# Designed miniproteins, single chains, continued (2): the designs that were tried, part 28

Each design is a single chain, and the fold is of that chain. pLDDT is the mean over its residues in the fold that is shown.

## One batch from the design tools (miniprotein)

Design m4940
Fold by ESMFold2-Fast:
Structure m4940 (fold): chain A 99 residues (1-99)
Amino acid sequence: RQAKIDEAHERLAEFIESIKEATREALLEYLELQVRLAAEINGASPEEVERALAEVPALVDEFLANLEEALEAINSSEAANPYAELWRDFLKKVLENEK
């Protein structure tokens, strides 16, 4: 049993890590594209574009930190959410009726 649990945890960890990495890369690419487009529309100099692009990694890291804080706040309100009990009771009833 332990070997199967360890295998499942390893596969789940690999999957979560791949999603995390893809999400960060997608956000970096998206914000870099937005900076370049805004610079082109406003006629910014190459030096201004370079300065703005240098700020992008810090903005992504700040956004991810703020998102984590927001998710923690949602998780906190979820813990006090009476619908969490209704959802668990519903799943229990569905599983019991399927057997």
Scores: mean pLDDT 63

Design m4941
Fold by ESMFold2-Fast:
Structure m4941 (fold): chain A 67 residues (1-67)
Amino acid sequence: APPPLSEEEQRLLELQHRGAHSDEAGQMEEAAEIARLLGMPEELVEEIRNSTPEEAAELMERWLKER
């Protein structure tokens, strides 16, 4: 049998299942977390969290071009 999942892996699976059925707000929270991991400034991360998916994509694309 495969090794048992760690607490962290179990939590990630729960978040993944919730994310698959999440509303737009849940998707924006995940986009904001990705932006934070990419090193975007906190102010821009908050803008992404409060934006639409299209606006979030534009903000991330713009920041990646500027670096």
Scores: mean pLDDT 69

Design m4942
Fold by ESMFold2-Fast:
Structure m4942 (fold): chain A 77 residues (1-77)
Amino acid sequence: SPLDRAYEAAVQAGAGPEGARKAAIASHQGNPELTARYAVEGGGTGLDAMAQASAAAFANGNPELAYKASVIAGDLA
């Protein structure tokens, strides 16, 4: 499912299980700011958070959210 793919993407980016879960839920709800924040808080770097956010948005079929999440992740790193 899109939620499962978003979780897997967050884990791949280096987020711990709790951070990945929160990021996946935020991504599924269409919230790029929270997705990027939870990925970084979960232990991902800004670059990893950008990769995670892009993968999560791709899983949800939303390239615009992928771009927005990447910008926010860069600001959080």
Scores: mean pLDDT 64

Design m4943
Fold by ESMFold2-Fast:
Structure m4943 (fold): chain A 74 residues (1-74)
Amino acid sequence: SVEEIFEKAYEERKKEIEEAIEVVGKVDPETAAIVQKAKEAKSAEMAVIALAVGLATSEDPEVKAALRKALELI
């Protein structure tokens, strides 16, 4: 299932994903809120959704690049 695929991918790349999220969270307060939501996600799918929403709603090109990088690690 998609859920099992995301769980496995997240587990295997968790450290890199968490490092990317940490970097993004230092950019601005709005990005930090998105990062916090991703960290507190109950599942890999919720983390992906939080990062994707951040990418869709952010207007800062550097923030978008960092969020996109985090999504690519999943």
Scores: mean pLDDT 61

Design m4944
Fold by ESMFold2-Fast:
Structure m4944 (fold): chain A 119 residues (1-119)
Amino acid sequence: MSPEVAEAQGLVAEGARYLMENGDEKARKAASALVEHMGRAAQAFDEGKYDEAAEHVREGGDKAYELLKDVSPEAAEIVREAMDRAAEAFKQGKPVEAGRLAYEGMRRAADVLREEKAK
């Protein structure tokens, strides 16, 4: 694994932690799905399969969206948009940027879930 791919996985793990701490059971499942699919994307990227890496990221985002949409449509859309952008970054050979985009999206979604819980 390249150092850049390891950094991307670390960023995704940290973002997933924010989702797990601020969400319900479905948010925890969404975070787990994102980590799993990003792990598959990292493996494909290390193998030089950039399109396959992007596909794994997109599938992770779609799965997270389906889990979150009934809890918070806003949080679900934030995650989906962030993962679509992360998938494009992987296609362009930018795994650190992909990890950062995923991290920022998960943090924003966690903030939305936290605010909705306070109401």
Scores: mean pLDDT 85

Design m4945
Fold by ESMFold2-Fast:
Structure m4945 (fold): chain A 60 residues (1-60)
Amino acid sequence: SLGDLYLRADTDGDGVLTREELRGVLGDKADEVMKRADRDGDGVITPGELAELLGVRTGG
């Protein structure tokens, strides 16, 4: 689930997901996810950005 993915990826507990944390969970797919979800271009993803990428938000 999204929450489980976030907990596994956020190893530092800082409330954001870095590319390296995503690589630990998603491997090569981390670059694809970062490219799609990193709207700020700062190399980190917020839980909201990840949720929107995965289509978890209701409505659109």
Scores: mean pLDDT 66

Design m4946
Fold by ESMFold2-Fast:
Structure m4946 (fold): chain A 64 residues (1-64)
Amino acid sequence: SEEGLRELGELLVEYSKSKGIELSLEQAERMVRNMLDLGFSEEEVREMIENGEDLTALGVRRLL
């Protein structure tokens, strides 16, 4: 959902800042959308973000 995408994007921005990574909301939402397009659910993406997993490295590397 659009609301879920925004919520997950905001969550990713917050967690990225905690690691010293500056991420725009637009970039975060694009990363979340890419994970959803790869077949991950919104719940799985939330768990990945909360566990501090790198959505660009971990998700792509495991599916390639």
Scores: mean pLDDT 72

Design m4947
Fold by ESMFold2-Fast:
Structure m4947 (fold): chain A 106 residues (1-106)
Amino acid sequence: MEKALEYLEKAKEILEKRIAEGRDVPFTEEMLKEVDELIEKLKNGEVTPEELAQRAIELGDKALERGDYEVAYYFYKAAGELVDSMETTVKLIAAALNYAAAEFLK
């Protein structure tokens, strides 16, 4: 649980940086709001780890569709810390490989 919070806070930091850079601001602000809600629910224990993991996967999928592999990686990491499942493992591996490829192409 503590590591899930750390990974969600990492995703939040990256999204705040994107907003500061003026890139895709309306979409990034919406994602930031959803991350803040997810962090609050995790801290308050309002929902199950399975529900939190599913929300994190959905946010990771949205980031991946926008080509933000770094943000997607941290969302899938957070989901994997909440629920140990094949889906979270597969998505994390895919995001990690895409993130590594994107960094290599810089």
Scores: mean pLDDT 76

Design m4948
Fold by ESMFold2-Fast:
Structure m4948 (fold): chain A 58 residues (1-58)
Amino acid sequence: MEEAANEVQKENDDAMAKAGEIVNDPKATSEQIQKASEEVNQTARKGMEELKRKAKEE
């Protein structure tokens, strides 16, 4: 389970870092910012589902 938690954390951190770059870019469009926010939300949701599956299997 800890390995899955570490992978989820890394994926979430990567998505957050990428979204932060876009949000802090003065040339970023509102569509790019919205897409970055959606990617972060989807990554977090996917990670939570993965952790739930691992917890149920152990």
Scores: mean pLDDT 75

Design m4949
Fold by ESMFold2-Fast:
Structure m4949 (fold): chain A 79 residues (1-79)
Amino acid sequence: KANQLAIQGLEYMKKGDFDKARELLLQAAEVIGGRQGEITAVGYTLLVIGLEEDKRLGLFSEGSFDALIDNGIATIKAS
């Protein structure tokens, strides 16, 4: 299920494993498939790049990165 793969991707992002997060998020997009899956794959790629850069630049306060990821997971679970 695409939602489960996306949740796993976000969990790896929370651990700081952006490469594994991208792999799992792209697998989630592949499960969606077609043109919608292609658009989702682009969106996930940009999200991972942006969050990794912001994390590297120290733009997250203590705990705020983890809170952002937890909110993302909760949103997917609610959908």
Scores: mean pLDDT 83

Design m4950
Fold by ESMFold2-Fast:
Structure m4950 (fold): chain A 110 residues (1-110)
Amino acid sequence: MEERKREEEEREFEKVETAIGMGMPAAMFAQSKSPEEVRERAVEFVELATKGDLEGIRKRFPPASLDQLRAQLELLRRALERYLKENDTSMAAMVRSEIERLEREIARLE
C-alpha cells in the first residue's frame, strides 16, 4: 500500500475515535454502510463540535428515543458481523465499543 494512503486512513480512523470520544451518536455509526461513510460522518461531527455548533449537531445527529436506540443496537450488531466477515478488525473493534456504550445508555434509560 502507498504510504500516503495509509497515513490518510490512519488519520481518518483517529477522527472516528475522536468523534466517538466527543459523544458522537451510535445511530450514525450503525446506519453507515461502509468504513468510509463512518469516517465522513465522524469528520463532520468533530468539525461541528470544534466550532461549538450545538444546533448543527442537534439537526444532523438528533437524540434518539429508547426504541430508536434499541433499533440502532441491532444495526450495530449487523455492522459488526459485516466487518468481521470482511476482516476489518479496526472497524469491528470500534463497533464493539459502540455496542457496549449503547447498551450502557439503554440500561441507564431503563
Scores: mean pLDDT 68

Design m4951
Fold by ESMFold2-Fast:
Structure m4951 (fold): chain A 90 residues (1-90)
Amino acid sequence: AAQEIKDELEESIKNVEKGVIRKGSKEELLEKLERLLNLGVPYSEKLEKLRKEKKEEEEKKLNAEFAVELLEEDAKNPEYLEKLKEEAKK
């Protein structure tokens, strides 16, 4: 049901805020939500905000993946590289 997917998504966000990160769970829930929207299921303002956050995270992830690819050859800043690898994993 739409409510169950919404609750799972909110729980996933809450876990990310607490530092308990599960790779792929947020993406999976948002994909399910998009499928429900295509079927005409109502969408809340709160879920629209989460979609904007995901798009911003995806842009950061793509930039981080590209930067990791470049910096792995240079390895001059291990702290910055580690931060980029964390963003690329999400």
Scores: mean pLDDT 55

Design m4952
Fold by ESMFold2-Fast:
Structure m4952 (fold): chain A 85 residues (1-85)
Amino acid sequence: SRLEELLDELYDLAAPLMSDEQRAELAALVERIKAETDLAEREALLREMLALLQEVLGRSKDEKAIEEIQKKLDELMEVFAEEKE
C-alpha cells in the first residue's frame, strides 16, 4: 500500500529528531494505523500521530528536516483523503 510506504518513510525521516520514547510511540502508532480497517478509527490514529509529529517539529531547529517531514505528511494526508472516496 502507498499509505504504508509513506508511513515507513515518515518514520525514517522523523526518528533522528525524536527521543527513544517518542520513537517507540510513533512506531506503535504506525503499526496500529497499518492494522486498522475502520476508517474513523484510522483517522483518529492519524490525528494522534500528527499531534506527536507537531510536538517534535516545534522543538527542532533543523529547517531542512522540518521541510522534508512536512512534505511527506502532506503526501500522506492526500493519499488518506483519496482512500475515503
Scores: mean pLDDT 81

Design m4953
Fold by ESMFold2-Fast:
Structure m4953 (fold): chain A 70 residues (1-70)
Amino acid sequence: MTAEEYLKQAREAINKGDEDKAVELLKEAFRLDPSAVLDLTMLLIHAAISGLKKVVDAAAELINEAERRL
C-alpha cells in the first residue's frame, strides 16, 4: 500500500466518522511520505468540517512534524 492509498482510505474513514481508523491511516501515510503536507492539510480541513477532533489533532501534529523536517 502506498502513501496515496492510505490517504484515500483515511478520507473514506473520515466520511464514515471512524476517527480511530482515520488517525491510524494518516500516521501510516506520514510514515511512508512525510512530505505530503498539502494532502494532510486537506484531510485536516475535512475532519474539522465533520467535527472529528481526534483526526484534526492528529493531522495537525503530523503537519507540524513534516514542516520541521523541510
Scores: mean pLDDT 79

Design m4954
Fold by ESMFold2-Fast:
Structure m4954 (fold): chain A 113 residues (1-113)
Amino acid sequence: GPGPRVEVLKAEYSPDKYVVEARLELAAGDTVELIFEFPEKGKYKVKVTVTVHEGAVRVEILDDEGNVIYSATVRAGETVTLEAEVESNKIKVTLTATGPRAVADVKVEVEKL
């Protein structure tokens, strides 16, 4: 298929804090990965807010080894916030369509503790 459509609405960076807001349009089998990489391993607070407008999206927060720290499924009309403390230098947030189509807004905040 044509792959996922990602529209970045906002990106803000400071030395110890990153904020990304994006609109996603996903077809069946599409996964969007948002990767946050830091020069030093440390404790980071990860907050992911997902609002789904159409379909359903599986949201996962993963560490540098690919272990799923937190997971949720968000359905059309829902807003879900996931919060996790991760000890890593690389944090990945994945958003996967669980049906034929999904439209969602995502906000990811990562802050060094």
Scores: mean pLDDT 85

Design m4955
Fold by ESMFold2-Fast:
Structure m4955 (fold): chain A 80 residues (1-80)
Amino acid sequence: MTSQEIAEEIARKFIELVEEGKYEEAIKEAEEMASKVTGKPVSFSGEPTETQYKAAQAAYKHMLKGDTAAGQAAGAAVLA
């Protein structure tokens, strides 16, 4: 499985988990994706707000549609 295929699968799971309000599971999937993509253990510090989870969900939706620039901008707002 390529990094893109892994990212797409985890992005779809994250979108579903956020839609269901399962934010703790969503953050774990995001950490796993970031760790696999960067090759480094990634753990998000602090408790993300609902707005940040919604922004991450939007970023993943853009990534799945091939709108990388919009996806990166939304993702950076969550990870910064």
Scores: mean pLDDT 65

Design m4956
Fold by ESMFold2-Fast:
Structure m4956 (fold): chain A 111 residues (1-111)
Amino acid sequence: QFSAKKKSIIKQCVKELCEELGVENLLDKVTKIVTLEAEAVFGFASSKNTLLKEIPKLVSSDNPVDKIRGLALLVALPSKKLFNEVYNKVKDLLSPSEQKIVEKYYKKLWP
């Protein structure tokens, strides 16, 4: 269930990713996009096949907005099995700091 608390955790994740990538000026824009996309993921509106294809594509993007969208959607995945499958595909594309942020916020969302 996508509660106000889970929404707050996603917003905190986006903020730390914007700081890590040096794009704090994009925070408001990225937060608005990610909040809507994360609600769709939590509401099971997105198919598993679509998420498995689109999240790696977003994470590998040179566009910081798309990269942050991909990382935040990765954190929002409700299944630990699905999270591990997607994370293993993109882990080598992430800096150690980005990996730490993803793992930290996934654990906060799914304790």
Scores: mean pLDDT 79

Design m4957
Fold by ESMFold2-Fast:
Structure m4957 (fold): chain A 77 residues (1-77)
Amino acid sequence: AAEELVAEAVRLALEAATTDEQKRALQQAIADSAPLAGPSREQQIQAAVTALRNALPALDPEAAARLAALIAAAEAA
């Protein structure tokens, strides 16, 4: 469940990007956090949440609010 919520949040972040360059920057932020993700599910969730939180300031308020809700749900799951 938590992995699915994180994947959905990542998808929304990429969809909310206004340009291909911005989408690439978001993908790179996620990739830069991937080495923090170990073999455990908890480590992967922690890395993804960190990347998503870093992406929030670049997005529209509506997208940022939706992502924040998904992050909270993933942390609760």
Scores: mean pLDDT 70

Design m4958
Fold by ESMFold2-Fast:
Structure m4958 (fold): chain A 57 residues (1-57)
Amino acid sequence: MEKEIKLFEALADFYDIPKEDREKYLTKLRNAKSKEELQKIIDEFLKKYLPEYHHLF
């Protein structure tokens, strides 16, 4: 989980994702109850902001 959160933060920073959206997804990731839920949150983020990177996770 910590590695996924750090990677998310790095990608969001690099691609200049709006702070509000970044914080919204970070909160969801930290509150994820399972690996499956965490993966769904990452998938939703990637599809919306970084579709070219959808396959990296």
Scores: mean pLDDT 73

Design m4959
Fold by ESMFold2-Fast:
Structure m4959 (fold): chain A 63 residues (1-63)
Amino acid sequence: MVIKVTLKLVDGSEREIEVDETTTVEQLKIAVAQRLGVKPEDLEVEPASGTVKEGDVITVRKK
């Protein structure tokens, strides 16, 4: 099943993405990096671990 999560970027913009309900925050970070055209290692996310759920807000920072 797919769930929608909201990404809050460092510039204050927000973006919704669809991921699988079993997706970990680490896997989400990789998917976000792909969509933004950056390397996953150039991003930090909060929370840094765990699984995501529908309606979650994930804060994304660039290094």
Scores: mean pLDDT 75

Design m4960
Fold by ESMFold2-Fast:
Structure m4960 (fold): chain A 67 residues (1-67)
Amino acid sequence: DLEQLRKENLELLKQLPEEDRRRLQEALDRAQTKLEVLAINLHAAQLLGLRDLAEKYREEIRKLVRE
């Protein structure tokens, strides 16, 4: 669910420094696909040191890009 992933991203962005928050918000505003939003969520989780959450997003990305 793209809407759910966007909401999760907004909660992560609230915890980031202003510089990182602005950069990821710009990327999120341009994101049109679930893959793009997952990649942004992964970056936010990595910046916050949320290892388990980052790994979950990484696994979801792998499922989407596997051919």
Scores: mean pLDDT 81

Design m4961
Fold by ESMFold2-Fast:
Parts: sequence; C-alpha cells; structure tokens
Structure m4961 (fold): chain A 84 residues (1-84)
Amino acid sequence: SDEEKNQEAIELGRKGLDLANEGLELVKKGDAEKGVELAKQGIELAMEGLKLSVTQEAVNTSIGAAIAAIGVLADAHFLHGLEG
C-alpha cells in the first residue's frame, strides 16, 4: 500500500540521516575513510527512500538525509587532504 511504502521511505530516510551523522563524527575524529563509507550508505538509503516516498514529509526526510551525507563527503575531502 502507499501508506506502507511511505512509512518505509521515512524509515529509510531517517536511517540515512543517522548514517550521515555517524559518518560526520568519524570524519571529525580523523577516520575519513569510514566516515565516507557511512555517508555513501546514507546516500543509498536516501535514494531508496525517495523512490518509495508518497508524501512531502517522506520526500523532505530523504532529501535531508542526502544533503547531510553529501556534506560529510565534502568535509572528508578537506580533512583527508589536511591529514595526508
């Protein structure tokens, strides 16, 4: 059902955001490689959530997760260059 798909979309978006937040903390601690891996997983979950999204809330949750994860990739790029 659309309600079940939309709820799954919200859950995927929230998991994607959690992975992005964990990735950022790893990047801040100097583990840019692990942070990037979690951010990439966050993007994949956000993309899957977006595909299942029926409501604006679900879409916003997925987009927010993707933006956060992309931010982690950007931070890892700068910090990796400083630590190499």
Scores: mean pLDDT 87

Design m4962
Fold by ESMFold2-Fast:
Structure m4962 (fold): chain A 82 residues (1-82)
Amino acid sequence: MTEAVAALTAAAISAIGAEVNARLGFDWQVSRDAAERSIARTEALDPALGEEARRLFELNLRRADEARKAREERRLKELLEK
């Protein structure tokens, strides 16, 4: 149980890192791969906890993608205004 909680925490940290990288314009794919591996390990230890980790990871990936799209839209607007 403690190991499963640690794996879930690692997955959450990796997902947060992906969101931060997306906002700063860095490649968030490497953080995504790390998070997916952590989720797989959590699922092997506790399937219910693994499902929760997956849900949180999916939510954070969505936020990272939205942040990237918002940044791209802002650039397009700046180009249009000039």
Scores: mean pLDDT 64

Design m4963
Fold by ESMFold2-Fast:
Structure m4963 (fold): chain A 80 residues (1-80)
Amino acid sequence: MEEKILKLGEEYASTLSDPEVAEEVIELTKELVEAVKEGNVAKAVGQLMRILALGLENGKSEEASKLVLELLKLADEALS
């Protein structure tokens, strides 16, 4: 599960032209993995919202929305 979350985040980050934003997305996906491992639902949702916000700010709203939906499904499966 964790490996799938990191892979999805890295694939999305690779589509971003700003390396600083790409690195922030990768760090947010790592924090999402830690939140899921901790069973911390509030922290996991917070990281997902931050990933979506960065996508909106960088003209990648559709790609970010698709990523967040897939990450939410993986997190829900892991927390259930």
Scores: mean pLDDT 80

Design m4964
Fold by ESMFold2-Fast:
Structure m4964 (fold): chain A 87 residues (1-87)
Amino acid sequence: MAEKQAEIDREVELALALIYRGIGNYLESQGRYKEAADAYEKAAQLFERLGEPHLAAESYRNAATAYEKAGDPRAPEVRRKADELEA
């Protein structure tokens, strides 16, 4: 039963990561770049916990690009985080 609960917890975290990615895409389509970046960064953190470094890197890259479009000074730090996951 503990094994099954761990599978359910992983599925919930994956669903949340996909939801945040979708929210980021939607907000970006609305020109709400700072909010989109926050959503992408939350998706990236979930993918990191799931052991999915490539998906986490892509989500951090999307967040960095959205921060750049928003003129937010966090963009270089978030982009570096994406690059480190792909190194």
Scores: mean pLDDT 84

Design m4965
Fold by ESMFold2-Fast:
Structure m4965 (fold): chain A 93 residues (1-93)
Amino acid sequence: MEGIELLKKGIEAILNDDEVAFSKIAREAEKKGYTEAFAALEALRVMKGLIDNGNLDKAREVLDEAIARLSPEIAELVRKAYDTLIEKYKKKK
């Protein structure tokens, strides 16, 4: 549960464009040994950078690679965050 709670906080930070909070949360997940939550946060960081640069095809590739290695519940959280990042990008455009 604790790893999932940190992942949810990291998702909130990235969706709010709070890079400082996101980096602190990712470091906390790593420090606590929440390896899967940390991997999910790292993938989200990469996907956000690609989406912000308009590289949507590469962002989808990163998503597909990440979810193939994550447990179903964490993969679902990452997929929902990805969908939200894409929708925010389309509205900003």
Scores: mean pLDDT 84

Design m4966
Fold by ESMFold2-Fast:
Structure m4966 (fold): chain A 100 residues (1-100)
Amino acid sequence: GKASLKLEVYDENDNFLGSQTLTADGQTSTYDGNGNLTNSSSRPSLTVEDLKAYIEKLIKEADKILSEKKEGNTLEIELEFYDPETGKKLKLKITLTFHE
């Protein structure tokens, strides 16, 4: 099966900082904190195993798991990271959608 991945980054006050979307067809789109597309590129299709390994790595690197929800073909995980450079907390929202 194929999957697509959406990553959204928020600051400690829930202000949107940016997002990245990776589609099953190998398209990657990166958006800034204003929702403007800053980059779009084509890459080889990622397997479900590649995406799961990446998510597992993010979970291991996270300071806290805020939420995990599975609904239909979608897995949504929210993670908290401490940024040692700024001393601030960041929230990462991960949405993984499975395609049949």
Scores: mean pLDDT 77

Design m4967
Fold by ESMFold2-Fast:
Structure m4967 (fold): chain A 61 residues (1-61)
Amino acid sequence: SLRERAEAARAAGERAEAAGDLEGALQHYTVSSVLYALLGDYAAAREAAARARELAQKLGL
């Protein structure tokens, strides 16, 4: 389901971030944000988008 994919993307982002893979974490959180928004879960989408934004800023993007 879309929810399972959104949750899997968020979990992948968390694991990538913990591993120091900031580029991978950015990609995963971005995907998670889009999928949560499609589900109407705007709180989860906003949280994932905020993490992605912080990572993009840290990477100089």
Scores: mean pLDDT 89

Design m4968
Fold by ESMFold2-Fast:
Structure m4968 (fold): chain A 55 residues (1-55)
Amino acid sequence: KVVTLEELRRLIEEGKLEPGEYVNADTGETFVVEIDEDGRIGVMTKGGYELYKKK
C-alpha cells in the first residue's frame, strides 16, 4: 500500500491505521506497521524499528 506521510498521519488520527506493509509515496521507502494490544504503533524501516507511542 502506497501512502504519503500526511495520509499516514490522518490514518493514525482517525484510528484507521491497519498493520501491514506500506510504501512511502515521496521516497519509495518500504516500511512495516505493527499495532500491539496496547495500541502502540511500531514502524520497522530499513533503518530499524521505531515505536510511535511517546507523542
Scores: mean pLDDT 68

Design m4969
Fold by ESMFold2-Fast:
Structure m4969 (fold): chain A 69 residues (1-69)
Amino acid sequence: EEGAEGAYKGALEGGPMRGSTGAFEWAQKAGLDAERAGLGGTIGANLGWPFVREKAAEGARDGALLGAK
């Protein structure tokens, strides 16, 4: 639906910490497991962060989506 856009945008602006915050906010609005979404977003962003910011953002989005399920 909205997807994990908050995680993607957060990670683009502020790296893994902002990506995690965006994942939590998105999951809360969607009625999903915010704790799992935040954890997934953190893991995904951290995997991409050492390389490029765009990859951190993609990782945060994908991790949040996977974690929320």
Scores: mean pLDDT 64

Design m4970
Fold by ESMFold2-Fast:
Structure m4970 (fold): chain A 91 residues (1-91)
Amino acid sequence: SLEERWAALRERFAAIQASLPQDLADMLATLLAEVPTVMEDYPEQTAKVLDLIEEALRLAEQGKFDEARKAALEASTELGILLIVRGVEAL
């Protein structure tokens, strides 16, 4: 389930958070905090966001912080679009 994937990614993030550059840690923390707010309404696009967060964590675990930032930025863009769409649909 998406909730199980999200919980697993939160645990992986928690394990490495202290070793990350602050900018990357802040991006990943924000992404993980906001994912539950779109998970029920946009499951397919949320799965794509989780794929990008997972890739960012995988790269960060390898010390590839520039590549991890790119994946996190892509996740932020996709999530940002979902938040805008949800906001418009609520009007």
Scores: mean pLDDT 87

Design m4971
Fold by ESMFold2-Fast:
Structure m4971 (fold): chain A 89 residues (1-89)
Amino acid sequence: VEELKEEAIRLAREAAEAAAAGDLEAAKEAEERFREVLRKLLELDPEAAKEVLAEAREIAAEAARAHPETVARVAGTSVADVRESLAAA
């Protein structure tokens, strides 16, 4: 479970960095890997999965605040949607 938590957080950071850089393919790949690890963690330890999800959300929010245009482009949404999500988080 420790390894899965650590890997999930690492993947969340990779996805956020790729999104901030405007690398659509790298961001999607890291995000898919993150969801896969999160799914396994949720099955083994739902509480640990909640912690990882909360931290991943903070990581994503930081990237979106710094680079809202590139993050919106990578996510396939609008800058307004990204800013609204940050305000709600």
Scores: mean pLDDT 72

Design m4972
Fold by ESMFold2-Fast:
Structure m4972 (fold): chain A 80 residues (1-80)
Amino acid sequence: MTEFAKAAKELADILLSAAQNPEQRELAYQATARVTKAALDGNLEEAIKIAESALDQLGATPEQKERALEAVKRLYEAAK
């Protein structure tokens, strides 16, 4: 698995771990796709904003938020 695919999977797994119902699982999938697109577009600030908004909506813990933002940064670096 490439570093890009690994980071994207890690982000998806973290967001899905915070999801408690089908609507939140759908939000987690959509957020992962949007963050991935922002990272590919070279827009780290947008990727972070999308991830933070999704984490807040999912009621993510501070630890989940920290791990997710690390995954976003790795995704951005791997997209270069």
Scores: mean pLDDT 85

Design m4973
Fold by ESMFold2-Fast:
Structure m4973 (fold): chain A 74 residues (1-74)
Amino acid sequence: GAMEERAREAIERALRLAYEADRRARTLESSMLGGVAMLTAGVGKVLLTKGYYEEALELAERAIRLAEEALRLA
């Protein structure tokens, strides 16, 4: 369904951005935010696998925000 597709795409984006943020981190603040983004996206992926699409989407959106802030501070 549409929610499953949205959650899947959001988790994929969250993981890509979190990995990029971690790779580019050069400050303590960006490293911490990138790390939290990776953990948040990882939990979201687990929820996606278990069928909790709404919760996975919310965690993906949170992870994306954290990763974008980490990239701004890198």
Scores: mean pLDDT 89

Design m4974
Fold by ESMFold2-Fast:
Structure m4974 (fold): chain A 90 residues (1-90)
Amino acid sequence: GLTELSEEERKELREAFEEGYKKGKKEAEENPEITWEQLEERAAEKQKELDERAAKAKTREELVEVLKETAYFMGYLKGIAEVLGEELLK
């Protein structure tokens, strides 16, 4: 592919995802009024921003930075979604 990730870069992406997950889960637990609709709107807007930044990336370093932010954001969404899913089972 256009970007071949090193083992270290893959570890950084995994760590970014895990940090995002922790952040999202905490925010959803502290703000139980968050809805699936709000989560989907946040996801769509951030995905658009990240896609535009990826399209404008001229260097490998810029592209890897966008990938790290994407990983963090995916973790963030998963954290919120998991808390929302747990509330549906209560």
Scores: mean pLDDT 79

